# Designs tried in a protein design run: designed miniproteins, single chains. Part 66

Each design is a single chain, and the fold is of that chain. pLDDT is the mean over its residues in the fold that is shown.

## One batch from the design tools (miniprotein)

Design m2443
Fold by ESMFold2-Fast:
Structure m2443 (fold): chain A 63 residues (1-63)
Amino acid sequence: GERVVLELVGDKPGLGQDGSTVQPGERIEGEILERREDGNLLVRDLADGRLYLIDGDNVKILK
C-alpha cells in the first residue's frame, strides 16, 4: 500500500479493528491499504501494525 503520514483533523477518532482508537490531533505513520467508496481509509499503523478505519474527510495526508 501507499506509505503516508496522516494527521487526524476534526472531531472524529480513527477506529482500530482491535478496539483501539486514534484521537483527533494525533498522527499515524502508516500505509493506506484501501480507499473505500464511503470515504473511509483502511490504514495500517507502521509503529504497531494495527489496522484503523479513518474518515478521509477528517484526515490530512502530510506525505
Scores: mean pLDDT 79

Design m2444
Fold by ESMFold2-Fast:
Structure m2444 (fold): chain A 62 residues (1-62)
Amino acid sequence: SKAVALYTAGGILYIAGEYEDAIELLEEALALEPSPEIYRALARTYRAAGDEERAARYEALA
């Protein structure tokens, strides 16, 4: 699905350290098909970007 493709691309950008672009793709994936995996990916990426409050919020939704 498009959501799986966006989730995968977001994960690759996260590994590359491109957190802003990773968040954008992961939020698009979440809008299409919310899942615990996407919430955890967003939490992880926001934490890496230094946004601990958003990270905690997304982790609570997973």
Scores: mean pLDDT 88

Design m2445
Fold by ESMFold2-Fast:
Structure m2445 (fold): chain A 78 residues (1-78)
Amino acid sequence: SEKEKLEKEIKELELKAIEADAEAAMQQIKITVLKLGVEDEEKTKEELKKAEEKREEALKRLEEYRKQKEELEKKLAE
């Protein structure tokens, strides 16, 4: 049924949101560790930039999944 399809899509978006949130948290820990007591070496700068970019991308995915989930939940409530 259409309702079962929407419920499945909502659950899939919830899992994707959880995964994106966890990825953002992991990148934040990495950023914090890289900023603690490491000399400003070129490799450290590149790793920091990469971690910051991955965190931003994960946060964007999190926002998109939450928005899509909310829209599907509104359809399910109708």
Scores: mean pLDDT 83

Design m2446
Fold by ESMFold2-Fast:
Structure m2446 (fold): chain A 82 residues (1-82)
Amino acid sequence: MKLYKLLEEAKELAKETLERAEKLNKEEIKKEAQELLEELEELERIVNEVAPSPLSYEELEKRLEELKERAKKLLEEVEKLE
């Protein structure tokens, strides 16, 4: 449940970044947002398969938090570009 919420939040940020980058015609940021969405899709599959150990859970949570932070920073960059 907690991993799903973190994953959805990260996906929402990445999708918003992609949409804004498309409006601003910023291909570099658009590509980075697409790559983040691909990584999030891969992690979603791992989360759905159920991590068997607490260490695996902690690693997944950390990776999702890192991707969420990257998506948030990209969104901030796009917003600064108008």
Scores: mean pLDDT 75

Design m2447
Fold by ESMFold2-Fast:
Structure m2447 (fold): chain A 88 residues (1-88)
Amino acid sequence: MEKLKTGDEELDKLVEEALRAAREAIRKAAEAGNRRGLLLGIAAALSAIGAAFQGKLALEKGDEEGIRKALEDARRALELAEEAARLA
């Protein structure tokens, strides 16, 4: 499995947690035949990946506002993954 590391511990933990939650939601939705839960889980995973890349770029540039935005995007991805898990 690909590990996305940005160098920010809080962001890395949030991204890892969001990806784990999304993977579990996708698995449950697939086993249940729940297409909505599956799609939402995939969207959550994609959002977490996007937040990781944005955070890494912001950290490399010393862009503190970009890091804050990436943290917010990662939290949003986790919320989407939790929603997907509730639907499955």
Scores: mean pLDDT 79

Design m2448
Fold by ESMFold2-Fast:
Structure m2448 (fold): chain A 81 residues (1-81)
Amino acid sequence: PEGVRERLREFVNSFRLPNMTPEGLEGLERVLEALLEALDLLVVHKLSEEEVKEELIRRGLSEDEAEMAVGLVRQAVEELK
């Protein structure tokens, strides 16, 4: 849902500082992309949290990063129900 996507963008943007380096901005964009992908896998494709973690790991995230991404997306979905 668009509302959840907006929540995830707000979360990532909360780490944006004035005059961030280009590398810092690219890092935030990569985190947002991972969160939006996790959202689509959970909500649109209706995969389990375990299946989403496995897919994110296949796409280059660590196990800890995948677990964090799934947790953040689940929290955002629950808050906007």
Scores: mean pLDDT 75

Design m2449
Fold by ESMFold2-Fast:
Structure m2449 (fold): chain A 88 residues (1-88)
Amino acid sequence: SKLEEALDTLEEDIKKLEELLKEAEKNKDKEMLEKILEGLERALPQLKELLEKAKKEGAPKEVIERIEELIKRVEELKERVKKVLEEL
């Protein structure tokens, strides 16, 4: 479905941000950490909109759960990035 395709794209984008975060943490790369934070802050409202659309369209429970888990992951990554930036 189009909704599942959008979710797959967001999951891949978040995976890429997680990989970049690991490199930025190792290198103490403040600019990269700030870019990652911007990406995560942009992804969060998109995921929340996708969740509302999924609920309105009566998407399968497993799809709704995938979106909710991805939202939690993004929020956890944002907290991690902010903590690393504060320690720099």
Scores: mean pLDDT 87

Design m2450
Fold by ESMFold2-Fast:
Structure m2450 (fold): chain A 67 residues (1-67)
Amino acid sequence: MKQQLVVQTVNDVIEAAEKGDYKKAAEIIKKGLDQLKSLGASDQFLQNVENSIKQALEFNGLKPPKI
């Protein structure tokens, strides 16, 4: 399910970033987006997921990693 993958990716990214592992956070984002794309996600949906991850990180006082 696309929604479950999005939620898991967001949570995993936040956890990695909170631990200071921004390299792993960037890797999780890339892997999650690649998996969503393989499941037939549109470019528009992928952009929305990236924005959601960015907003979730900012909400937790974290900066988004460079991807």
Scores: mean pLDDT 76

Design m2451
Fold by ESMFold2-Fast:
Structure m2451 (fold): chain A 84 residues (1-84)
Amino acid sequence: MKPELVTVPADAPLEAQINAALVQMFVALVHKYSKNPDSPIYKELVEKANRLAEAAATDPDSPEVQALRKEMFELLKKLDEEEK
């Protein structure tokens, strides 16, 4: 499966653009770190990253953005555990 990256609109708030860049960096780190890009955890992380970018474009301080960040952190930790 090809990872789908969501870009925020050019007129989005700066905070939303920064959050989108952080999400893309996070996905890139996971992709570089993971030797198994077809891992279910990796795919789930990419999906949550795209959702985070979309939510952050609307309201970067929303509870949904905070929840997605926590979920992504937990998934990254699980991916790290799989790599040992």
Scores: mean pLDDT 65

Design m2452
Fold by ESMFold2-Fast:
Structure m2452 (fold): chain A 64 residues (1-64)
Amino acid sequence: SAQVTAQAEAGATVSFASVEDGKVTLKSEKMSEAKTVTYISSGSVAGSVSKPGERPVAHPTTLL
């Protein structure tokens, strides 16, 4: 299994992409408070965190 952990500030957006059984799943959450978010998948995982008020930067390793 793969695991990605992100430490997010209040107002930051956390996004995770995973591939399970050939299906791509995207999850995105805007944080109401500062917290650590961990995403676990049996397949591949990629994650990104934006600063409060900023757009997430696209990563070249994002799964399609």
Scores: mean pLDDT 66

Design m2453
Fold by ESMFold2-Fast:
Structure m2453 (fold): chain A 93 residues (1-93)
Amino acid sequence: NAMLKKAEELDKKGIEYLKQGKYREAANYFMKAGDYYLQAGDTEKASEAYLNAARAFLKAGDLVGAYRAMDKAIEANPEKKEEVLALFREARA
């Protein structure tokens, strides 16, 4: 599956940028990975990528980006709602 391979490559790039402290770049790669996972029909990995994007946006100080990523995570997999709420509480602490 070409979409799944693209998602995995972008997800790996997100992790690499995250390790470098480049949080905005990491978040953008995780968002793109989520979009490709969603197109591949892997809603579980899509929601996980969007949650990683939300965490990275929060570290970058991008609250708007974080909120959009949280919404996409819930849309991809509603079972992730509790993890999203935990991130929201952490962002407000």
Scores: mean pLDDT 87

Design m2454
Fold by ESMFold2-Fast:
Parts: C-alpha cells; structure tokens; sequence
Structure m2454 (fold): chain A 63 residues (1-63)
C-alpha cells in the first residue's frame, strides 16, 4: 500500500496525472478504503498535491 501511495504522489509531482490516478485507485483498493481513493482522485483533478498527499497518508495509516 505505501509503495502505491508513494507512486501516486511521485506521478502527480511529475505531472503524470493519469499514472497518479491509477496508483491512487490501486492503493485505495489494496487498503479497502474506496472513499479515501475517491478523495485522492478529486485532489488530482483539482491539481491539489497537498490534498493528494494527505489522502495517501491517511490510506497508509489505515493499512
């Protein structure tokens, strides 16, 4: 889960929003937290890197 969460943030920082969304969805699925994955996807769509980092941290803490 942590590796997928880190990949999502790294992809977003690189401007690869497609890879960021895919990694965030996979991380949410692995953690059993679809609501957190949804929040991460919304942050990606808004270009909110801080929101994405927060969602990924919450997901890793849950796993």
Amino acid sequence: VRELAERAVEAARAGDWEAAQEAARKAGEAAGAPVVAEAAVEAIRAGDLEGLERAMEALVARA
Scores: mean pLDDT 76

Design m2456
Fold by ESMFold2-Fast:
Structure m2456 (fold): chain A 74 residues (1-74)
Amino acid sequence: MLPKLDYMELQQIRRLLDVAEKKFGEVLPIEDALDFVLSYLSPETRQALIDAARKEVGEYATKEELLDFLESLR
């Protein structure tokens, strides 16, 4: 079962995704980008979210596609 992200976590994630986009470019490698952005979560929860994101958006996605996915978990 995937965790529900609160509003404040989503705002922080958006800021971290802005940093990831500057680091990785407009098309983000999902595993590396989410490992960076979700580093505040437990390794098990982070990996579950990475696996779910890869199923929904693939190995690479834009910041907007990742935000839409993460917001869908509310």
Scores: mean pLDDT 79

Design m2457
Fold by ESMFold2-Fast:
Structure m2457 (fold): chain A 55 residues (1-55)
Amino acid sequence: GPAALRAEGLRLTREAIEKGHTEKAVDYLQRLLAAIAAGDVDAARKALEELKSLL
């Protein structure tokens, strides 16, 4: 559900920041949170994939 997507996004964002990808991690997290608020599951999954691509 939305809470699980948000929790995963926050964990991935932290790991990406630790790897030096702060600006991209924050941008992708904001996109994820906006998608969750809109109920757009496909956009939320894409944002998670983008966060994972930084790792």
Scores: mean pLDDT 85

Design m2458
Fold by ESMFold2-Fast:
Structure m2458 (fold): chain A 70 residues (1-70)
Amino acid sequence: LSPAAQAVVERALARVREALAADPSLSPEEIIALARRTVDELSAEAGLSEADREAALGAVLAAVGEELAA
């Protein structure tokens, strides 16, 4: 990942983790929707390319999937 895409991943994961800590009853669908929205918002703020946005989204969804499975 580019440094900018990596920063988006880290910030998105922090927001998802905060949401899960605040409401552990969130469904997987709600968590995925939150992750997608957060990546889109942060990518727009950072001015990421389409490729970097897709890479950041993939990384966030993979990490969220691992945390939900653990």
Scores: mean pLDDT 81

Design m2459
Fold by ESMFold2-Fast:
Structure m2459 (fold): chain A 68 residues (1-68)
Amino acid sequence: TSGTEALTKAVKKGAEGGTLKVEVEGVGTAVGSGDKPESLTGAALLGIGGEGKKLKATWGDEVYEGIA
């Protein structure tokens, strides 16, 4: 789905550099970076586990929004 695609793109950007922030409404927030691949995995898992919740992934000035 488009929300999953947006999350995947944002995680890929985080792996290239900078900091990725994933926020899921009512669940929480995770931050990841390419320097710690496990943190990117954690951010992706938070987004996937959001199940119908609003998701916002931010990388630099790029924002990706959808339903998890």
Scores: mean pLDDT 73

Design m2460
Fold by ESMFold2-Fast:
Formats: C-alpha cells, sequence, structure tokens
Structure m2460 (fold): chain A 79 residues (1-79)
C-alpha cells in the first residue's frame, strides 16, 4: 500500500540521519523496519537493495559482520 511505502521511506531517511550521527544501532533498527515495510508494500527491487546496502553498512560499523554480509548479498541478488 501507499501508506506502507511512505512509512518505509520515512524510516529510511531517519536511519540515514542516525547513520550520519554514528548511531549505528538505531540506524540498523530503522533500516530493518524500512526493508520489512518495503517488502510488504511490494516496493521496487532497487529501493529494497539500496536500503539493504545501508543496513549492511550499519551492521558492519557495529561489528556484526555476518549480518552485514547477509544484507549485502541480498542487496546484490536484487540488482
Amino acid sequence: SAELLERGRKLEKEGEEKFKQKNYEEAARLYEEAVELFRKAGSSDSEIARTLRNLGRAYYELGNYEKAQEAFLEAAALE
């Protein structure tokens, strides 16, 4: 739905802000929720892939390398 897509985009932007502030834990949480909303909304593969790459970067900064790799591989599969 349009409402899910709008909520996902808002959370993605909030996640980007948290990432810039080096609040990687909050950024990862926001990106995870945005990915879930985008999938439920049937968003484009490119939008989901972009958010997954951002999520992977946040996990990498947190030292969660396994989760970072999972997110990057999923993003690559959508491109």
Scores: mean pLDDT 90

Design m2461
Fold by ESMFold2-Fast:
Structure m2461 (fold): chain A 92 residues (1-92)
Amino acid sequence: MEALIEELREAEAALREAIAAGDGAAAAEAARRQAELLERLAEALAESDPEAARQARLMAELMRLVAEAAARSADPREAALAAHREFQARLA
């Protein structure tokens, strides 16, 4: 679990760097990486902390939306905003 959390921090840093650089392809890759790691975290937490597992799955879905949006747009900031809007719509 500790190694998984470290990988999540690295993927988060990579996403922030890609957004700052305006690199949509790098942002999409980092977001996909976060989604995969968040799913693994959810599986690890499913029996010990079901609430944390549920939160991790929701975050994984958000990261997938960010990755898809970033892949379609050259502006990762716009992609992140679009993903947040879509995620909020799904929660409403």
Scores: mean pLDDT 78

Design m2462
Fold by ESMFold2-Fast:
Structure m2462 (fold): chain A 57 residues (1-57)
Amino acid sequence: SKAAVEAAAKRYTDILRSSPKSLVQAEMPGTIKFLRDIGASESLIENVEKAARERLA
């Protein structure tokens, strides 16, 4: 469901904010692919990518 996809994206965003930068960098391509595969909107994917970029800065 849309709510389940949004919950998964939020949970992942919370996890990556507390994760080591090396892990975030290694896992991001797979995470983005997973979110697309489960039907996440481009806006939701952009929010996750923004959080990752902020963590890696």
Scores: mean pLDDT 79

Design m2463
Fold by ESMFold2-Fast:
Structure m2463 (fold): chain A 56 residues (1-56)
Amino acid sequence: SSEIEELEKRVEELKKEIEELKKKGGDKLEIEILEGIVLLIEGVINLLKKKEEEKK
C-alpha cells in the first residue's frame, strides 16, 4: 500500500531528525515527544500491515 510506504518513509525521516538532535545535544523534551510520535506511527503501520496479511 502507498499509505504504508509513505508512513514508513516519514518514520525513517523522523528517526534521522531525532539522531541529529541527540548529536547536537538538543532539548530532551523535544526528543522524547518525537520518539513518542514515532512509536504511534509505527503502531499504525503495524495495524495496517496486519490487515493486509488477512487479504493474502
Scores: mean pLDDT 82

Design m2464
Fold by ESMFold2-Fast:
Structure m2464 (fold): chain A 64 residues (1-64)
Amino acid sequence: MEFESLLYEATALAAELLSKGKTEEAKRVQNKIMEAVKLYKEGKVEEAIRLLEDAIREAKEALK
Protein backbone atom coordinates (compact mmCIF):
# COMPACT_ATOMS: atom_id res chain seq x y z
CA MET A 1 0.00 0.00 0.00
CA GLU A 2 1.21 3.54 -0.75
CA PHE A 3 1.80 5.68 2.36
CA GLU A 4 0.84 8.92 0.55
CA SER A 5 -2.59 7.60 -0.54
CA LEU A 6 -3.38 6.33 2.97
CA LEU A 7 -2.22 9.63 4.52
CA TYR A 8 -4.58 11.65 2.30
CA GLU A 9 -7.50 9.28 2.98
CA ALA A 10 -6.95 9.42 6.77
CA THR A 11 -6.67 13.23 6.68
CA ALA A 12 -9.90 13.54 4.64
CA LEU A 13 -11.74 11.25 7.10
CA ALA A 14 -10.48 13.28 10.08
CA ALA A 15 -11.81 16.46 8.41
CA GLU A 16 -15.20 14.76 7.83
CA LEU A 17 -15.36 13.74 11.52
CA LEU A 18 -14.70 17.37 12.52
CA SER A 19 -17.43 18.60 10.13
CA LYS A 20 -19.91 16.22 11.83
CA GLY A 21 -19.00 17.43 15.34
CA LYS A 22 -17.11 14.24 16.25
CA THR A 23 -14.18 16.21 17.64
CA GLU A 24 -12.79 13.53 20.00
CA GLU A 25 -12.79 10.86 17.25
CA ALA A 26 -11.14 13.32 14.81
CA LYS A 27 -8.50 14.12 17.46
CA ARG A 28 -7.64 10.41 17.90
CA VAL A 29 -7.34 9.94 14.11
CA GLN A 30 -5.13 13.07 13.84
CA ASN A 31 -2.86 11.77 16.64
CA LYS A 32 -2.44 8.45 14.78
CA ILE A 33 -1.66 10.35 11.55
CA MET A 34 1.06 12.36 13.33
CA GLU A 35 2.59 9.20 14.82
CA ALA A 36 2.51 7.47 11.39
CA VAL A 37 4.34 10.43 9.78
CA LYS A 38 6.98 10.23 12.55
CA LEU A 39 7.42 6.47 12.00
CA TYR A 40 7.69 6.97 8.22
CA LYS A 41 10.45 9.58 8.69
CA GLU A 42 12.29 7.10 10.96
CA GLY A 43 12.20 4.48 8.16
CA LYS A 44 9.56 2.33 9.91
CA VAL A 45 7.42 2.22 6.77
CA GLU A 46 5.44 -0.95 7.56
CA GLU A 47 4.53 0.31 11.07
CA ALA A 48 3.53 3.70 9.61
CA ILE A 49 1.26 2.04 7.01
CA ARG A 50 -0.40 -0.19 9.64
CA LEU A 51 -1.06 2.82 11.88
CA LEU A 52 -2.68 4.74 8.98
CA GLU A 53 -4.82 1.67 8.14
CA ASP A 54 -5.94 1.53 11.80
CA ALA A 55 -6.71 5.28 11.75
CA ILE A 56 -8.79 4.89 8.55
CA ARG A 57 -10.69 1.90 10.03
CA GLU A 58 -11.41 3.79 13.28
CA ALA A 59 -12.58 6.88 11.34
CA LYS A 60 -14.90 4.83 9.09
CA GLU A 61 -16.42 3.07 12.12
CA ALA A 62 -16.97 6.47 13.82
CA LEU A 63 -18.71 7.76 10.66
CA LYS A 64 -21.26 4.89 10.63
Scores: mean pLDDT 84

Design m2465
Fold by ESMFold2-Fast:
Structure m2465 (fold): chain A 102 residues (1-102)
Amino acid sequence: SVFAELGAALETAEDGRVTVELDGHELTVTVEPGRVTVEHDGLVAEGRATEEGGVAENVTTGSRARADREGRLLEESAKTEAERQAVRLAARMAAGQARARA
């Protein structure tokens, strides 16, 4: 799965940064403690771990997503496919961080 590939790539990245292709989109993922940043074609989605899982938002477009601790999407709001891919990935990666801290 994309998350298994991302996990493996991030384990080998010294700076917690990796570029992946997902559904034809090139995404750059940066992982920091409690925060995930996903960049795609000028769009930036910031994800953060919460007690419930993960949340992500692009403050410029208002696109957003929420995921539970298992990475299942609970809510998603985006106007374009690129916005959707960025917030979805950011929320799910942040949810993975929340699960790892439990």
Scores: mean pLDDT 74

Design m2466
Fold by ESMFold2-Fast:
Structure m2466 (fold): chain A 97 residues (1-97)
Amino acid sequence: KELEELFKKFDKDKDGYLDMDELLELLKELNVKFSEEEKKELGKILEENGGPTFDPNDERSIAVALVLKAQLKLGKELDFRIDFETFKELLKLIKEY
């Protein structure tokens, strides 16, 4: 229930999807932090799945890797339009506590 409210707050256009810029703003609001080990694992996922070059110092690169990881868990192809199902899986992966 709370996750649906959070998703709707950042879904400014009410189209049922977050774009990458809306996702980045949401991750900043949640104060999500990644260890160097977590960044390394995200880089491996992009490399092994033919994604773009991973830059551990680029917040957008980290967000793309998280979206890919979440979509792979759901059996989906990489899509920069993040539906609520992908969003829930992504939040489980970041474990903000």
Scores: mean pLDDT 74

Design m2467
Fold by ESMFold2-Fast:
Parts: sequence; structure tokens; C-alpha cells
Structure m2467 (fold): chain A 60 residues (1-60)
Amino acid sequence: SREEVEKALAEAEKAIATETDPEKKAKAQSYLLGARLEFQRGRLETALKMAKEAKAIAEE
């Protein structure tokens, strides 16, 4: 749902903000940007998947 995507985007943003590894941060930011673009397009499933990947990369 839209609410799930918004929550996932917020969690990814928080995780990225605390990431100190520049390569992980850059990669996670790329996925987060993709997630935001897909969310803007109404592709909720793809946006959710990309937001979760961004968080996972930042928390690795």
C-alpha cells in the first residue's frame, strides 16, 4: 500500500543518515532515489522493494 511505501522510504532515509561507509551510502542513496521515482509513478510494489533494498544496504 501507499502507507507501507511511505514507511519504508522513511526507514531507508533514517538508515542512510547513520551510514558512515561512503560506498554503502552512495549505493543505498541510488536505491532510495529509484524508490522515490517509482512511488511518484504509482508503482508501489517496485517502490517498496527498492526502499527495502536501500535500508538493507545501509544496515549491512
Scores: mean pLDDT 84

Design m2468
Fold by ESMFold2-Fast:
Structure m2468 (fold): chain A 68 residues (1-68)
Amino acid sequence: DIEKSFEGLSDVELLEYALKLSPEELFKLKDYIISLLKKVSEEEKEELRSITDPEEFKEKLEEILKKL
């Protein structure tokens, strides 16, 4: 249960776990992952929501993790 695995994690732990998924699997969870992020600005969340490519979404999450 991926959703149970992600709930209760810090943003860093959440992103480290999420980035172990394939780009396609991660992209299926896009809205859910964005909703769980607490330390990311609404502006960055809107940028994440606008991404339509799974590979670009994963790369953007890696950039966000490096800033946390």
Scores: mean pLDDT 79

Design m2469
Fold by ESMFold2-Fast:
Structure m2469 (fold): chain A 100 residues (1-100)
Amino acid sequence: SLEEIKELVNEILDILSQASPELKQFAEYLKTRIEKASEEEQLYIARTLARFLLNADRAYEAGRTQSPIARFYRSLTPEQREKVRELAEKILKLIDELEK
């Protein structure tokens, strides 16, 4: 459901908010935007965030440290990265199930 997707997004945003002040500001921005967004925009934000984070994880694992995406993800601990990856994958799976 959309509610389950929103809960997973909020869990990701809480993890990001603990990683750095810049990520906390980003998380607060996205939380506010999601609360004011239509259901269609909420799904778009969730999908975009999940895809971005999975791309960031792949860039980090590939050692692309000069990439803005890899630098963003470097702020996370290994445990936070693993949890964010799991949550992002689950979000994409739930969105795909809603759209089928």
Scores: mean pLDDT 80

Design m2470
Fold by ESMFold2-Fast:
Structure m2470 (fold): chain A 81 residues (1-81)
Amino acid sequence: MEREEELARLREEAARLAAELAAALEAGDVEAATEALERLAELHREAIELMTEDESEEVKKEILEKHEKALEEARAYLASL
């Protein structure tokens, strides 16, 4: 099951990046936190594409738009630090 195996790998990488993001935030390293967030965002987008591969373009667009809004909020928070 290639999709499930790829999702498992993405989850492992996302967990690593989430830990890096948390450590950077704790250290007050805004640049490192921003880099970790952007990498995590890319992995999350890949996971969404894999999860929605069999969905309509409309459903995929709605999920991606919600993801992008959450990212904008996270980026705005980091920019305020």
Scores: mean pLDDT 77

Design m2471
Fold by ESMFold2-Fast:
Structure m2471 (fold): chain A 110 residues (1-110)
Amino acid sequence: EETLKKVKLGALDLVAEILQLPEEVRNILRDAIINDESLTEAVKRAKSVAERLLLTLAFDIVDMLVEAAKNPDKKKREELLDKIARYLNLTPEQRERLRAFVEEAEKELK
């Protein structure tokens, strides 16, 4: 349980760096992960439409990274990472950071 929260917080740190999330958005998402709060509840704390959109995007990417880390099928994992990379228009270096994160998270979740 605590390991899953640690993985989600690691995913948030990576997503926040890649998307350059505002501190307010990062703090809302961090609190949501710590308190096991849903996206629906977290977005109520957003003060603008832009913050709501960034929270929704960041939640979606964090959930996809966690799902990739939990997936025992390496091919499906790579397909998820490719989907994220295409969706966010990531550089090859950023995509490799997603893979490195997922491989490390898989080890922690075992």
Scores: mean pLDDT 82

Design m2472
Fold by ESMFold2-Fast:
Structure m2472 (fold): chain A 74 residues (1-74)
Amino acid sequence: MEKSILEQEYNKEVKEHEEKADREIADLEAKMQKYIQAGDFEAAENAVLEIQKVEGERDKKKAEMRKQLEESMK
C-alpha cells in the first residue's frame, strides 16, 4: 500500500474540512457583529459559542483523520 496516497487523501480532506469550518465561522462572526450593533448581546454570545463548537468539531475531525492515517500505516 502506498503511504503517500493515504497522506495525500487525508491532507485533502483536512483542507476541505478547514475551508468549510472557516466559512461557517466567518458567517457566524458576521451575525455576531450584527447582534452587537443591534444591542442583542445574548445572541452575540450564542454566536461565539457556535464559533467555538465549529472550531472544536474541526479539531476533533483533524485528530480523527490523523488517527486513521496512523492506523493505516501500521
Scores: mean pLDDT 78

Design m2473
Fold by ESMFold2-Fast:
Structure m2473 (fold): chain A 61 residues (1-61)
Amino acid sequence: SELIREASRAAAEGDFERARELARQTPEARELVERMIEAVRAGDGEGFERAAEELRRLAEE
């Protein structure tokens, strides 16, 4: 999905407001964006990369 691909790009750039808006109508993508935000808050780089990879994979489905 193009919207999910754009959400993934926005989140990778740290634009979480834009990422949330783009993922708004896709519950799975929204959950992954929220996981990325929580990982940033926790300083969890590994958790961030795992959520980002799942979001990128979702964009290709």
Scores: mean pLDDT 83

Design m2474
Fold by ESMFold2-Fast:
Structure m2474 (fold): chain A 60 residues (1-60)
Amino acid sequence: SAMNEAIKQRVLEGLEKAKEHLSEEEYEEIKKKVMELIRQGKYEEAGEVADREGVRLLTR
């Protein structure tokens, strides 16, 4: 579906941009979780995980 594809692309773009502000370990851990959800077709959940982890990192 077009909406799920848009969510997937936004999540991936967000992760790539966040890479500039994350450690290599933090980036790989978040990416692994998000990519696993995307592989399962859970695009909304993948976006929620990326947002949640991003917020947690910003509040450190």
Scores: mean pLDDT 68

Design m2475
Fold by ESMFold2-Fast:
Structure m2475 (fold): chain A 100 residues (1-100)
Amino acid sequence: MAWEEIKARIESPEAQEALRIVRETMRKVDKIKFPSKEAEEKIANLMTAAALHAVVGDLETAARSLEKAAQIAKDSGNTEAAKVLEEGAQRVRELAERAA
């Protein structure tokens, strides 16, 4: 397992595609105006975490980070951001299943 498993995940087309999805999600969220600076900051931190986990091939944690960001968007009343984050999370989750 160890290093060979991690290396295979990092080198996988699925990990690279997941990073592209996270970056696309970040770009879409960046265009959305947030009424709450606190919610905006928490979501930005979770999207950054998703990108870092995608880079190392941890697609399950990347998807979960985007799901948490979507929940914060919902809780803050930002339904537009929630939808974008949920769509990104679902796409990354589908890649995690394909990579398994």
Scores: mean pLDDT 81

Design m2476
Fold by ESMFold2-Fast:
Structure m2476 (fold): chain A 65 residues (1-65)
Amino acid sequence: SAADEKAVQEMRERMEKLSEKLEEVGERAKKVLEEVKDQPATVATGTTLRTMGDGLEEALAEYRA
């Protein structure tokens, strides 16, 4: 039915947006790691993980909305 097709399309759009956001999070984390590569390993790791965590929380919040 048209309603079932619409539900499937809405799910695809949500999955596509989530996938795009996850890719953006990965790229941002790589950039941050490159920027802090000369810092002590604990600082570089902590900063990169925080960047990934924040991005993942934002992606999930958008997916749940």
Scores: mean pLDDT 79

Design m2477
Fold by ESMFold2-Fast:
Structure m2477 (fold): chain A 74 residues (1-74)
Amino acid sequence: SAEREEALAKLDEVYQLMVELMKKLGRLTPERLARLRAQYEAWKAAIENGDEAVRRQLDKMLELLKEQKELLDS
C-alpha cells in the first residue's frame, strides 16, 4: 500500500540521518553501525507486519533527528 511504502521510505530516511549524525559526531564505529542495521531490519519487519506503534515512533524520530542535524550544521 501507499502507506506502507511511505513508512518504509521514512525508515530509510531515519537510518541515513542516524548514520550521518554518528559520522559528524565522530561516533560511527563498526559495532554501532551493526547495531543500527539490526534495529533498521527489526523496524522494517514491524512496518511490513503493520505495526502502527513503530510508524508513530518513526515520525517522532525523524522530527528529532532533523532538529539535531540543524543544530550540528549551525
Scores: mean pLDDT 83

Design m2478
Fold by ESMFold2-Fast:
Structure m2478 (fold): chain A 67 residues (1-67)
Amino acid sequence: MTGKEYALKAAEAAKAGDAKAAAEYARLSQMHSPNEDAKKSAEAAAKAAEAGDAATARVGMYQSSLS
């Protein structure tokens, strides 16, 4: 899978309310991404999830898929 495909799965997991799966897919997206902008987005999402702000992390991941 490509980093973009993992980012899509992260957004779908966030929409379904599974913040843990969303964070995991965001991390995989970072590992398989060819560019630094995508890595930064995945890192920010993972940090938000780790901080326990699951609602904000979920909304942010979903919004990034629409932008």
Scores: mean pLDDT 62

Design m2479
Fold by ESMFold2-Fast:
Structure m2479 (fold): chain A 92 residues (1-92)
Amino acid sequence: MEELLEKAKAGDKEAIRELVDKAFELYNQGKYEEAARLLKEAIRVAAENGDYVLATAIAFWGLAVADELYFQGKEEEAELIRETLLEALKSI
């Protein structure tokens, strides 16, 4: 994960996509806090590389996941993801 994050920070868009994929895997494993943290990092490094379109797209994807969790009755997990994503967007 550390090597992947370093590549993403260097402007490797494929590495940013891999971070999003890992967040999706964590989400499917029920590791919502870890998934939210990876999405936050992916948004941050995309924005730091000047790719605000990608950063925004990742945030919208995460918000869609939060909505799905609300429909499943997992409101606390949905709020965790939503709050983490909004915090990430405010920091760019």
Scores: mean pLDDT 78

